# Designs tried in a protein design run: designed miniproteins, single chains. Part 2

Each design is a single chain, and the fold is of that chain. pLDDT is the mean over its residues in the fold that is shown.

## One batch from the design tools (miniprotein)

Design m35
Fold by ESMFold2-Fast:
Structure m35 (fold): chain A 95 residues (1-95)
Amino acid sequence: MPPIDYTSYTVDQLVDITVDLARQYGQAIQNNSPQQEIQRLRQRAISSAMGAYRRARVYDPSRVSQMRQVMQYLNDLFNGKISIDDFVNRVRSVM
């Protein structure tokens, strides 16, 4: 798939995409999906979160710290430090 066009999405839309992809990642792990599919979902979630961070830096600098926290929570999720439900709740609490 082509990269997400970060110029066509708001920060909030990119965070929503990140949360949706993280939920799909969690579901794929739970269902023992092929490792290739799990890696694709992980990569897409990272790309969306990075897009939100980059968009905030250019267009909404007051939200850069929030996007940095979202990226940290995503890393914690991928490292098994938090559950998918904890990730979703933490992201919603900072948005």
Scores: mean pLDDT 83

Design m36
Fold by ESMFold2-Fast:
Structure m36 (fold): chain A 97 residues (1-97)
Amino acid sequence: MSPLEREIGRLLRRVDDLVGYAYSNGHISPDTYREIMNLLNEAVVALGEDDYEKAIEHLRKAKKVLEEAKKTSSNPSILEAAIELLDRAIELLEELL
C-alpha cells in the first residue's frame, strides 16, 4: 500500500470514528448510520482493489447522506467535520486517477 493510500485510510478511519460517535450519542438515526457505514465499507473495499473511481463514487454518496443528516442533526458540527475529512479523502483519491 502506498503512503498516499495509507493517509486516505487514516482519513476514512477518522470519518468512521466521528460517525460512530454521532450514532452512539443519538446525533444520527440508526438507518442513516447503517447507510453511511455501508458506503464507507464499500469505499474501503474499492480502495483495496485499487478501484479509485469506485472508491470516490461511494465516498461522494456517503458525503451526500451526511449533508442531508446534518440538516436535522442535534450535532451538525460533528457531521460537518466528517464531511470535511471525506472531501480531503476524495481530493487525495482524485490525485491517484
Scores: mean pLDDT 88

Design m37
Fold by ESMFold2-Fast:
Structure m37 (fold): chain A 108 residues (1-108)
Amino acid sequence: DFVEELLARIEKHVLNPEDQALLKELVEKYADKIDREKFLELYDFIVNSAPLTPEEAQEILEKIDEMEREGHKETAVLAVLLAGPKLLFTFDPELVQQITVRVARLLA
């Protein structure tokens, strides 16, 4: 079960209890909307791209836009949030902020 895999990953890798609870709630809330293949595609790209260049940040934004058009906005949000610790290795806070704002807009 991919949802159980994501919940176990959150418990293992998210050290802040408030963030852990919020991420688990979002995974459970959107369980029926999570596309495993699309999640892993975006997640793996973010994880393998850290620290981010402007070009890689633009590719992340383009992948998020594509996933929203294809009806996978909840999957895109969860992939970015779960990969969030890897974004903290970028040396440009503006690139992190740009991705964060885009993700926040998907939940609005």
Scores: mean pLDDT 75

Design m38
Fold by ESMFold2-Fast:
Structure m38 (fold): chain A 61 residues (1-61)
Amino acid sequence: SAELIATKELLKAQQARYDAWFDKQVPTLPADDAAAARKQHADWQATADKALAELEAKIAE
């Protein structure tokens, strides 16, 4: 349980850093590449949110 909680907090912190980096970098791309990157990021965020919810369910048992 403690290991799962630590993993969840680490993952959330890494996601926050990645999102900050992504928001800084994506505007520097050509318009078509920026649009594609934003769609990919949105799809990834949906997947990550689902994974975090599943991890929280395991922590709660």
Scores: mean pLDDT 80

Design m39
Fold by ESMFold2-Fast:
Structure m39 (fold): chain A 73 residues (1-73)
Amino acid sequence: KSLEEQAALLEEAIATFEKAGDKRMAGYAKAELARVYLELGKLEEAREYAKQADSLGMTKEAEEVLKEIEKAE
């Protein structure tokens, strides 16, 4: 599937997990979405979702994406 399709599915998954109160799964999905936006070259969106993932406990995953964003700009 395209990166755009992956982003849309991840946004739906995040909304579902947030409604369910599943902060861990929401954090994982946000980290994945940050990586998808990084691959799309959307560095601002990638950084925002990585920060949100970090705040939900996905610190290692968020740090990896943020490090790649720093290298891209």
Scores: mean pLDDT 82

Design m40
Fold by ESMFold2-Fast:
Order: sequence, then structure tokens, then C-alpha cells
Structure m40 (fold): chain A 57 residues (1-57)
Amino acid sequence: SAALQREVDLLRGLMRLEQRDRPEPLDEAEMRATARRIGRAAGLSEEAIERAIQLMR
């Protein structure tokens, strides 16, 4: 859905900003944990968070 896609795009954007501020890229486990933390803090659905994680792998 368009709403799900907007949530996914938002989280992917937030994760790009998070990684830009770090001296080293996040590993896969840290990326997943950080995406879930940031996504939940932003009030995103669990479906959007998991979809964004899959697209960032």
C-alpha cells in the first residue's frame, strides 16, 4: 500500500542519516537492531520496519 511504502521510505531515510553520522558502517545485526529501535521510536508499524530491513540487506 502507499502508506506502507511511505513508512518504509521514511525508515530507510532515517537509517541512511544514522549511518552517515557513524565512523564505520553498521553490521547486519546492528543495522536490524537500530532499524527496529528507530522505527518503533518514530511510531512505524512492525510490517514497515521488517520490510525496510529486508530491502536494506
Scores: mean pLDDT 83

Design m41
Fold by ESMFold2-Fast:
Structure m41 (fold): chain A 73 residues (1-73)
Amino acid sequence: SAALAAALASLPEEVRLKVEDAAVRGLITGDVEALRAEVERILASVPGVDAKAFAELAAAAVREALETGATRL
């Protein structure tokens, strides 16, 4: 997703890597709600980021990838 890619690019590298790891885990397990909760948890300590909106964006991108068989977000 172009929107998710742009949002990820705005994060500090350490935070971005954690969110990307959570997204990969979501793709492997198919558990989109666990992904949403994990992304919200990761971003809860990052000031200036809307953790809920970001988690919804990540969940939507992973759901789309699962539905289309895409290997990238």
Scores: mean pLDDT 78

Design m42
Fold by ESMFold2-Fast:
Structure m42 (fold): chain A 76 residues (1-76)
Amino acid sequence: MLYETNALLSGKGKPEDIVKAALEAGAEEARAVRYGDDIALTVVAPSEEEAKKAVEEAAKKTGDKVVKMTSTRVEL
């Protein structure tokens, strides 16, 4: 059982640095893409709390602000 957290970040962080930070924070999978001044970050982890923590730690490490975050349960 996995949880997917989708977050919108605002700031100057690079998508690749955000992905690396999320994986270092315990995410099993992370993907980020830039939309102008915003970054869409997707994180997958074994629990909703771990997925949210990975998003928050990634944003903190890159100096970005979490604007919006939503989590859904994923079945594999």
Scores: mean pLDDT 82

Design m43
Fold by ESMFold2-Fast:
Structure m43 (fold): chain A 96 residues (1-96)
Amino acid sequence: VKEIEEKLKEEYNKKVTELIGRILRRIGDLIDEILKEKLPEEEKEKRAKELNEENLEELKKFLEEEKEELEKKKKENPEIEKTVEELLKKIEETEK
């Protein structure tokens, strides 16, 4: 039970870290583009808004996919139901 719970938390943390890495990479790419191209203020605001929308959409997709995966793991291992419910609750709070 404890080993399964630890693996579930580790896998979740790894996925979150990978998501953060992708988001930070896109932000870095936008900063590099702004610095290199010396974009007008209006263009900077537009690109920042588009990036924010892309990052929010990827976050929502990640949360939806993670919910589905956690529900599958709950069915495979009923003993980890409480841990799965705690993680699902955290996802729901993040979506609000």
Scores: mean pLDDT 71

Design m44
Fold by ESMFold2-Fast:
Structure m44 (fold): chain A 88 residues (1-88)
Amino acid sequence: MARELITEPLKKEGISITDEAVDKLLEIVGEDPILIKQATKILLDYAKKNGKKTITEEDVLELEEEILSQTPEAGIKLLEEAVKKVTE
């Protein structure tokens, strides 16, 4: 389950996440388990660095650009879609 790939690693570190934040993260990275794990690590590192015990939708929105830049597989998929548009 995609949500568990986000919530369980954060819970092990004593960090909670709102349902709205989970939904927003899945909207950004989709349901690819590798991309979800990478994005979850970014959220975890952010929460630890800023002393946050709860990740909210606003936190995910603030990190959206960083998540996309750190998930090269998402970038590759976007490039593949752009190439398909050029080839008709």
Scores: mean pLDDT 74

Design m45
Fold by ESMFold2-Fast:
Structure m45 (fold): chain A 75 residues (1-75)
Amino acid sequence: SDIEKAAEYAEKAAELAGSEDGKKSALTARNVAIETGDGAAAASGAYEAAKEDEKYSKEAREMALQATRYGQRAA
């Protein structure tokens, strides 16, 4: 499902995050998606993690973007 995809990409963004704060924010977004079924909330969390964390690798930002796309589709 789009919600599961949003959660999966948020988790991947967390794994690739360059900072602990970025990782924590992305994992929180994943948990919100799983617990509430709210893909938009997951997308928002992944986006904020990528935006706030300048240490995010290019790959982590790409995963956050995919989480955003699937979250918007789920909403």
Scores: mean pLDDT 63

Design m46
Fold by ESMFold2-Fast:
Structure m46 (fold): chain A 60 residues (1-60)
Amino acid sequence: SPEGERYSQFVDEADRIVQTELDPEKARQQVLEAGRRLGIDEQTTQSFADFVYREVEKKS
């Protein structure tokens, strides 16, 4: 479905951001922007953004 495809794309983008970003806040902002662009609900987008922030912070 188009909805499932956008969700899959969002998850792939979040994973790429975790792998490539060194700044936790910049990574978080990129996830928030991806969620808005792909039409992901705010709660899911925020949860992923918080997760990505913590993962990138561990590498910083």
Scores: mean pLDDT 85

Design m47
Fold by ESMFold2-Fast:
Structure m47 (fold): chain A 81 residues (1-81)
Amino acid sequence: SLEDIKKEIEKVLKEIGKLVNDEETEKALRELLSLIKKEKNIEKVKQILNDLKSLKQALEDGSLTPELVTRLIKHIINELK
């Protein structure tokens, strides 16, 4: 369901926040979560979940910097506006 996908996104965003541990990134993650809670397009929400899972994987692999994370999250935010 749309609600279940949104809950999974919230979980992934929290995990990304713990990995990055940066105030600017945490602020961007909070803004993204607020937009996701308002989103009604299930396919759009599914795509964002997949993108966030890929971002988390790249963070765990050490291939992604906090600055790039903030940039990518802001890109997703702009696509939702």
Scores: mean pLDDT 84

Design m48
Fold by ESMFold2-Fast:
Structure m48 (fold): chain A 84 residues (1-84)
Amino acid sequence: MKTLSFRLRGLRSPEEAARLAKEIIEVALSHPNVEAVYVLVYQGEDGEFVVDVIVKLKDATPEQIEELRRAIEEVARRHGAELL
């Protein structure tokens, strides 16, 4: 089992954070070998919203892992979120 973790920042409202979280969940669950997706949405000390994403993968190849990472990065980019 492999785990990918992402922190997405720069979200200005709870509605923006919720839309980003929903699209990340949908994209991650559409990828092969995804076993589980955990999403935590919270407000940081600076008042910006943060979306933490944990994706658990079973029997994924390095190529499949990289494809999933790129897909999540693309979703973040569309929403104007900063990926850390």
Scores: mean pLDDT 83

Design m49
Fold by ESMFold2-Fast:
Structure m49 (fold): chain A 66 residues (1-66)
Amino acid sequence: MAGEEIERILGETYRQLREAGASQGQILRVLSEINSRALELLEQGKEDEAVKVARELGEQAVEEAK
């Protein structure tokens, strides 16, 4: 469940960053950071926190790219 929500957040973040004109390198860095942070929390059993952090980092990256 949490993994599917995180995948959706990653896809939406990718799309929004592309629309904002972010470079492919910048997009890869952002997605890598979100994935790394979320995976660490999921390994600790903190599913709700993993989803929240993924969403927050995605929103922040999109805002910075505009």
Scores: mean pLDDT 83

Design m50
Fold by ESMFold2-Fast:
Structure m50 (fold): chain A 77 residues (1-77)
Amino acid sequence: SSVEEAEKDIERLKKELERVEARYQAGADPVDIETELALLTIRAVLTLKYLAKDNPELQKKVEEILDRIEELDARVR
């Protein structure tokens, strides 16, 4: 179902964001971090638009991930 697909994508996005944040803390190149955050943003927007579009609770979870990406991006700049 689209709900199960959205939940799996949300968990994958969370794990990937945690890896990006860990790399940033370890001193990875800011340009590489910015690139990875841009790709995560695209994937999160696609999940929101296509998989979570009819589920407000899942939309909220994706929006929380987007907020975390924005916060990290602001710190990297």
Scores: mean pLDDT 86

Design m51
Fold by ESMFold2-Fast:
Structure m51 (fold): chain A 78 residues (1-78)
Amino acid sequence: MTPESLIAKLREEHERVLREVDRLVKEGRLREAAELARRAAKRYADLYKIGQHVLPQEVLDLLREMAEEHRRRAEELE
């Protein structure tokens, strides 16, 4: 798998999770929305930790940014 295809797949998944969180928020399911965002943040942080010595820097930077975005979103909802 090329770095470009991995980045595209990660961005697609990230946008899907953000849309699911927003849907739950619109339905008033704030706790479930926060839990989904928190799980996504942990997943990307774990991927960063596992890949930190083998993944390209561009992928690592993206994983860190996505983890932070989902973590912040979870905090906003709690």
Scores: mean pLDDT 84

Design m52
Fold by ESMFold2-Fast:
Structure m52 (fold): chain A 82 residues (1-82)
Amino acid sequence: SRAQQLLDDLRTTVMNDVMKGAPDIARIVALARQALAEDRDAAEATLRDILAYIDRRLEDVSDPRYRAELQALRAALQAVLA
């Protein structure tokens, strides 16, 4: 389904961007909003999983700049769920 394609793109984009240390927050937020419009329940579940993933990454990351980027991504995704 289109919702599943958007959710797969969202997960892949987050994983790749987080691993590279430079998340494209605007693109991730746009994908999240599109997924919520297609299937709110599935998108909310996926976003909660992604937030849990970001929280786990924050436990392992010591670089202040990268921590700030992850915190900004987390805040943006929390705002999308509000």
Scores: mean pLDDT 86

Design m53
Fold by ESMFold2-Fast:
Structure m53 (fold): chain A 76 residues (1-76)
Amino acid sequence: SDNVQQMVDELRRIAARLEELGDLEAARLAREASKYLQQGNYAEASRKAREAAELSRDPGLARRLEEISIAAEKMA
């Protein structure tokens, strides 16, 4: 769906930004979340996005990752 693709694109942008900030583990988890979304595995996508949010050192990116986690959980 368009909503899933928008979330995937957002996760990829967040991951790239986290990599720029040197937050490599959070970036890896955000990329894993995007792959699970594309596979329709919303439960794993939610879990990975939440883990990325918890590790993220940027409060704005953490908040957006948490929003994506909640959205994916509702789709599971």
Scores: mean pLDDT 90

Design m54
Fold by ESMFold2-Fast:
Structure m54 (fold): chain A 90 residues (1-90)
Amino acid sequence: GTLKATREEMLETIEAQLGIKDREEREKILTAIERLLNIIQEVAEELPPDSPEEEALKKLDELFAEELKATPDEEVRKYMKKLYEEWKAQ
């Protein structure tokens, strides 16, 4: 679907918004992106193709909350929250 941004597209969008030149900071953002993409993929694999959007969103919120708790880096958690909210707002 058209809603699946590539890793490169998401990284470019974040660079444009945040002006990040530091590689270490970019790696943390990339880690946050990859974790979010994995959650989206898991929901897509677990739910039938005809599942209601509300059930898909509920499952995404549950998996996101679990992944957030499993993420020890506070900066990665911060980026995960920001990216997830921006993705949901579109």
Scores: mean pLDDT 73

Design m55
Fold by ESMFold2-Fast:
Parts: structure tokens; sequence; C-alpha cells
Structure m55 (fold): chain A 69 residues (1-69)
């Protein structure tokens, strides 16, 4: 049974991948690529045992930067 923290991170990674697909559909290939890279990065951080709060802070900050560009 995955932990609540693992479910939270994986849920956000899945949502990020969906956002990347939507950006690609809208023609924003650069932002789509960056969001996918971010999703892969935070998934790797979770597998490395990083604290969920640190993972989510990094994810939210980087996602906001990508979407503001």
Amino acid sequence: KPSKDEILVESQVGLGRMRAWSLELAGDLESARRVRELADEVEAMMKAGEPVEKIMERYNKRLAEILAA
C-alpha cells in the first residue's frame, strides 16, 4: 500500500503530465517539454526518499515559473 505522501506526489506528477499534454495541444511545445522534465525530476526525488514537503515546494515553484513564461 503506497503512503499518503507517495499518493500525493504521484497524483501531482500525473496532473503535471496532463498539463504538458494540454500545453502541447495548444502549440506550447517548450512549456510542455519543461513540465514533463519537472514531472520526471520530482518523481525521481520521491524515489530517492526526499521529504514530500520539499518535493512539493520545488514542484509548485518550478511549475509556476514555467507557466508564467
Scores: mean pLDDT 81

Design m56
Fold by ESMFold2-Fast:
Order: sequence, then C-alpha cells, then structure tokens
Structure m56 (fold): chain A 89 residues (1-89)
Amino acid sequence: PPALVLAPRVITAEKGSTVTVTVTLEGRRPASLVVQDVETGGVVASATRAPGADSVTVSIPAKEGTYQVLVYDESGALAGAFTVTIKAS
C-alpha cells in the first residue's frame, strides 16, 4: 500500500513570494520531491532531502494554481503523491 503523506493541502500566500512545503512519509523517509503545475504539466520546483533530515522541504513560487507533488523514496520509487492548492492574494 502507498505510504501516508503528511503535508498541507491548501496554502494562502502573497503574490510574488514563495511558499514552503514540508513532506514526511509514515514509516519511511522521502528522498526527493517534484512539484508539477496540474494545468501545464510543467515542473515548477524540486527538492532533495537534507542530510540527517527525516523530511523533504520544497519552496514553490506563490503563483495561484493547483500543483501535484510527487514523493520519491530512497530507491527512486514513487512512494506517494498529493495535490496542493495555492491561493495568492
């Protein structure tokens, strides 16, 4: 079964800023994240786990939209995925 992904689903931020998303998997470590714009399919951000950390943190430009976050484990396998909505004011 897929690992449980612990991360926010809706974020409100100022236009032109960045939002920070921290992702943890239940029972295993994430290794990397890829953030894709759902409308375009384009990769807008990516991050790898910092040495010694149990989570991965990614910074996303605060552009209003819906984004898919793909979470990979240490073997490079897709461990989980979730959608985050950014509301910019």
Scores: mean pLDDT 75

Design m57
Fold by ESMFold2-Fast:
Structure m57 (fold): chain A 71 residues (1-71)
Amino acid sequence: SVLVTISGNVPGAPEGSTVYVLDENGEVLAEGKLDKNGNFTLRVGAEPGTTLTVKVLLNGEWVEVARVTVP
């Protein structure tokens, strides 16, 4: 496993909205919260070559905001 830093922005999302990082099997590897400007930064341990999906729960709906391939 390697440690990867994932940063991003979700425009218009409320401060404190939860951000999740999931692996290819849908397992939650990390979670955090959006700041007042919709920014997030998460550290995730994953296997090289794994595709990670970043999702935010907004108004009860799952929104995919990013995908990252672990180097």
Scores: mean pLDDT 81

Design m58
Fold by ESMFold2-Fast:
Structure m58 (fold): chain A 87 residues (1-87)
Amino acid sequence: SEEERNRELLEKLKRGDEEVIEELIEKIRELGKKEGVPEELIEGVILVFKGIVTGDEELIREGYRLIAKALGVPEEVVREELEEALR
């Protein structure tokens, strides 16, 4: 299933597999485009992903800012929702 595939990709991502990182980034772009999501929101989600993988907290913060701005919600709400989704 798609959920199982996504979890397997996340597990490989934690090992620093560049091929898996690129595959997940492409999936984020494709899903965002299909759903009519603003480019700023797509960019923010990608930044959060890259920040988590590289351990770059500044990248994660910038991603949360872009997502919050695109959705018109506080950054704290975005952080809380994404942290729950990544468990």
Scores: mean pLDDT 74

Design m59
Fold by ESMFold2-Fast:
Structure m59 (fold): chain A 82 residues (1-82)
Amino acid sequence: MKLTFEEFYEIAKEVLEERGVKISEAELEFRSRFVFNTLDKDKDGVISAEELDEVLRRLGLEPTGEINEERLRVVIREFLPD
């Protein structure tokens, strides 16, 4: 399974809303694109499970071998504002 920018953006928006963080839609899109482009090593417009696992390893977390929403939310929390 692979994750598109649109799917990533929706999850990032939900994470910020759940945390009560208020930022502009433009700032959310800018930050989400920055994080997405950082994860999308191959620049193919999608994030693979392998690319997500690489970031998880750098954060000291166990890789899952899949696009796991809970792990993706952890990565989003690290890169987006508190």
Scores: mean pLDDT 76

Design m60
Fold by ESMFold2-Fast:
Structure m60 (fold): chain A 73 residues (1-73)
Amino acid sequence: SVREKLKELKKELERLGEEGKGSEEEILELLERFVKVAEEAEKAGVATPEELALREGALNALEASKIKPTELP
């Protein structure tokens, strides 16, 4: 189940990157979900080194998004 979710999220991220579609919010939400599921996969001992590296990339992308000014309430 966790393995299946991780694979689906990776596929969705790759699809959005190739299509150049999706809002910034949608992409960031997908990255957050990927990080969470990758952590669950690591706990279960089913995460691959590739997926752990992608998790780091996703975390870096999420941190970078905090630097770009969006409207503050």
Scores: mean pLDDT 71

Design m61
Fold by ESMFold2-Fast:
Structure m61 (fold): chain A 81 residues (1-81)
Amino acid sequence: SLKEQVLAGVEKGVAQLKAEFEKLPADVRARFEAELDALKAETFARINAAQTEEELQAVMEEFKRRLMALLDEAAAERAKA
């Protein structure tokens, strides 16, 4: 189903970002992993609640925007080291 494809995309995006977070110091990494896990849980809930493809599209655009923000924040933390 479309929802299954979208859920798989979220899982893949989360896994890729967690791999990038492994490059961070342990304390900073824990914070980013917690934020990413919260984003994943929120996104899964929104996908499950969505009734239309348009709603699913909106959820994925928001997820992508928030993933990019976390990636940028993690890059800034790496640059400090």
Scores: mean pLDDT 84

Design m62
Fold by ESMFold2-Fast:
Structure m62 (fold): chain A 93 residues (1-93)
Amino acid sequence: MKEEVEKAIEEAKKTLDRLGPLVRQAEAQGTKEALDLVVEASLVAMQTIVDIKGARKAIENGDEETAKQYIEDLKKSIKRMEELGKRLEELVA
């Protein structure tokens, strides 16, 4: 379980690191379309950060069921951030 949580957190952090510069470029562009994507990306990113903290706490407490739920949530957030990242990348190209 700990190794699975650490892997999910590492993948989530890498996705957040890739998303950040794209969000900043879209904010600088300032179009309605860009700003709408920035808001959605920011909300998913914030939820991902909360879920990372939750996953770590669940492992510290030995709560494998809660840890497993956070891994599932992180996988969904990673996929959504990747989809938003592609849209942002196309928009700022």
Scores: mean pLDDT 86

Design m63
Fold by ESMFold2-Fast:
Structure m63 (fold): chain A 97 residues (1-97)
Amino acid sequence: MVEEEARKLVEKEYADLRENMVAELRKEPEFTEEDLARIEEALKKGVEEALLTAAELQARTDPDPQAVLDTARGLVRDLLERAKKALEAGSGRSEPL
């Protein structure tokens, strides 16, 4: 139940933040839908990893729902923010944003 709620909450925030980030990147012609799809694939793996980490912490360390949710949200949000900052700063290609 907790992991299911964490998943829904994380996926909702992921979708909202992704949509906002995609909307901003979309304004720049350098970013294509293919580039965005590739980023989504990487982020999806990160989300699944975050959910697994949260579930493991719940089972082993602290079974409180808030601990699971906080861990999942923090990891996903950090991944999204890091990806956004990397795109804005550029990774050696060109940063049109």
Scores: mean pLDDT 61

Design m64
Fold by ESMFold2-Fast:
Structure m64 (fold): chain A 61 residues (1-61)
Amino acid sequence: SREELAKELAEVLGISEEKALGYIDAAQTVGLEYVEAELKKLDLSEEQYKKALEILREAMK
């Protein structure tokens, strides 16, 4: 569910569930490429980035 995906994304990124829901909303409304660019501004590990994208792609289905 959207709620479960937000919780997983929050855990991966070390952010609040509210912020994670914001990323999911942005991906669905503006597009995944916008959120990818925003995530690239964060100092994330390659594994964190990869896992975050997997979760966001699942949310786009």
Scores: mean pLDDT 83

Design m65
Fold by ESMFold2-Fast:
Structure m65 (fold): chain A 84 residues (1-84)
Amino acid sequence: SAVEEARRLLEEARRALAAARSVEDLLTHVIPLLQRAAELLFGPEEAARMRASLEAALRTSSFDEARLLVEIAIHELEEALRQR
């Protein structure tokens, strides 16, 4: 199901976040997983808006701030998934 696929993508995103060493790692390895999960949960338009907002924030953040922002985004998607 889309719900199980989204759950798997968020678990992969958490592993990618734990392995990340730079903002570039977050943009390359974590953000695409969050985009796919958001598309499955909310559709492509809402997922694109969420991605654009998160990427804009990451561009002006330190690595520690960027990690926290990504962790919050993963948590919000996990909470949305629990509501399904």
Scores: mean pLDDT 88

Design m66
Fold by ESMFold2-Fast:
Structure m66 (fold): chain A 76 residues (1-76)
Amino acid sequence: VQQLREEVKRLVEELVKLGSISPLMAQAIIRALDAGDYVAAIEGLRSAKDVAESNGDKKGVELLDRAIELVRQAQA
């Protein structure tokens, strides 16, 4: 569970470096993960994915899909 959360945090940091999500959005997602609020974390990641898709950011969409799947695994 902790390993999955750390991997999601690394993906979120990479998404910030790529410009696929804002630092503010990344901070909100990380806070939700740290609080164990996986529903809020998934909602934040989905919102980020919608923005990435509208911008044609294919790499950002792939990383966001991976992050969503990892959060779902941590929730189960």
Scores: mean pLDDT 82

Design m67
Fold by ESMFold2-Fast:
Structure m67 (fold): chain A 96 residues (1-96)
Amino acid sequence: SMEDIKKIATEVAELANQLVKGEISLEEFEKKLNELVSKYPELSEILKKQADTLYKTMKELQEEMKRTENPLEHAKLLARLVAEITQMEFDLRKAA
């Protein structure tokens, strides 16, 4: 349902925020994404593909954030993450 897709997008955004703040590891982020896939079996094929894409983007962003101390550059990386989560929600809605 559209409400389930909104909940998934919200949970993913919360996990991404926790990872950016250093509250969880990249490994824990991946584990929690896989738990979301298991929680929504009716969307599992699509959600798994989207989760893999998001995990790759988050890994890249985490590595880039470790390389830069510039607040403006960090803001750009965070904006890219928001765009990726928005795209994930759009793809899930289109596929549902």
Scores: mean pLDDT 74

Design m68
Fold by ESMFold2-Fast:
Structure m68 (fold): chain A 78 residues (1-78)
Amino acid sequence: SHMEARRAAAQENVERFRRALEELVERAKELSKEDVRLGLENGRGSALAMAAAVAEDPEAKQQFLELAERAAREAERI
């Protein structure tokens, strides 16, 4: 079904965003504080935009909101 395909795509995007955030945090030692902060702020913005885009999938929306909160928290730590 079209709904099932969209849910699968949303979950793939959640996993991709989570991996990108984790990779950025891991590489923080190799990057300037400004580059890490900008990356985290951009990641937060993208996660919020994706949460709005997946209105038909409350689970994926919640996961994107959680990724946005994590990015904000990591940015505050820098």
Scores: mean pLDDT 81

Design m69
Fold by ESMFold2-Fast:
Structure m69 (fold): chain A 75 residues (1-75)
Amino acid sequence: SDAEKEKRIEQLLKEYESLLRKYYETNDKEEQKKLAEERTQLILEIMRLASELGKLDEVAKKIEEIVINVHKEYK
């Protein structure tokens, strides 16, 4: 259902934010690479679901907001 897809997107966005925070907190270059790859896979799944719901632009803006907000915290 669309409601289940929307809930899944919300969960994946929370996972994305968590991985992005871990990326800034780690000093291990190999762990940073792993976290970047995991974030890429999450983005692909989020955008697939967003596309199916016809909300690609809306969800892309939410991802941008997460990135901007996290970057400000770890400046």
Scores: mean pLDDT 87

Design m70
Fold by ESMFold2-Fast:
Structure m70 (fold): chain A 93 residues (1-93)
Amino acid sequence: MQEYEVDISVYEKDSDSNLTLVAELHATVTAKDEQELVDAIVALVEEELGPADEPPAVIMLMRDPITGEIHITLSLFFDGKEYYVSAVVRPKA
């Protein structure tokens, strides 16, 4: 398993499709693969907002082959409301 530093920004989508930043999170997570990374990010967001209605939709997941930095964008629903989660993930040695 690899350790990662994660910086997470959580945006709430309103009825007019405006995005409002509602949370910023920073943590260290361990994951063996991309699915465990997504699961860890969701768990961190759920600690802040409560349990998600359904599993996340992965909008984007991109790894920089030079730096190993991973950029992840997720869509999540909490109490019928859509949230976008943007995460920047950096591998630890």
Scores: mean pLDDT 83

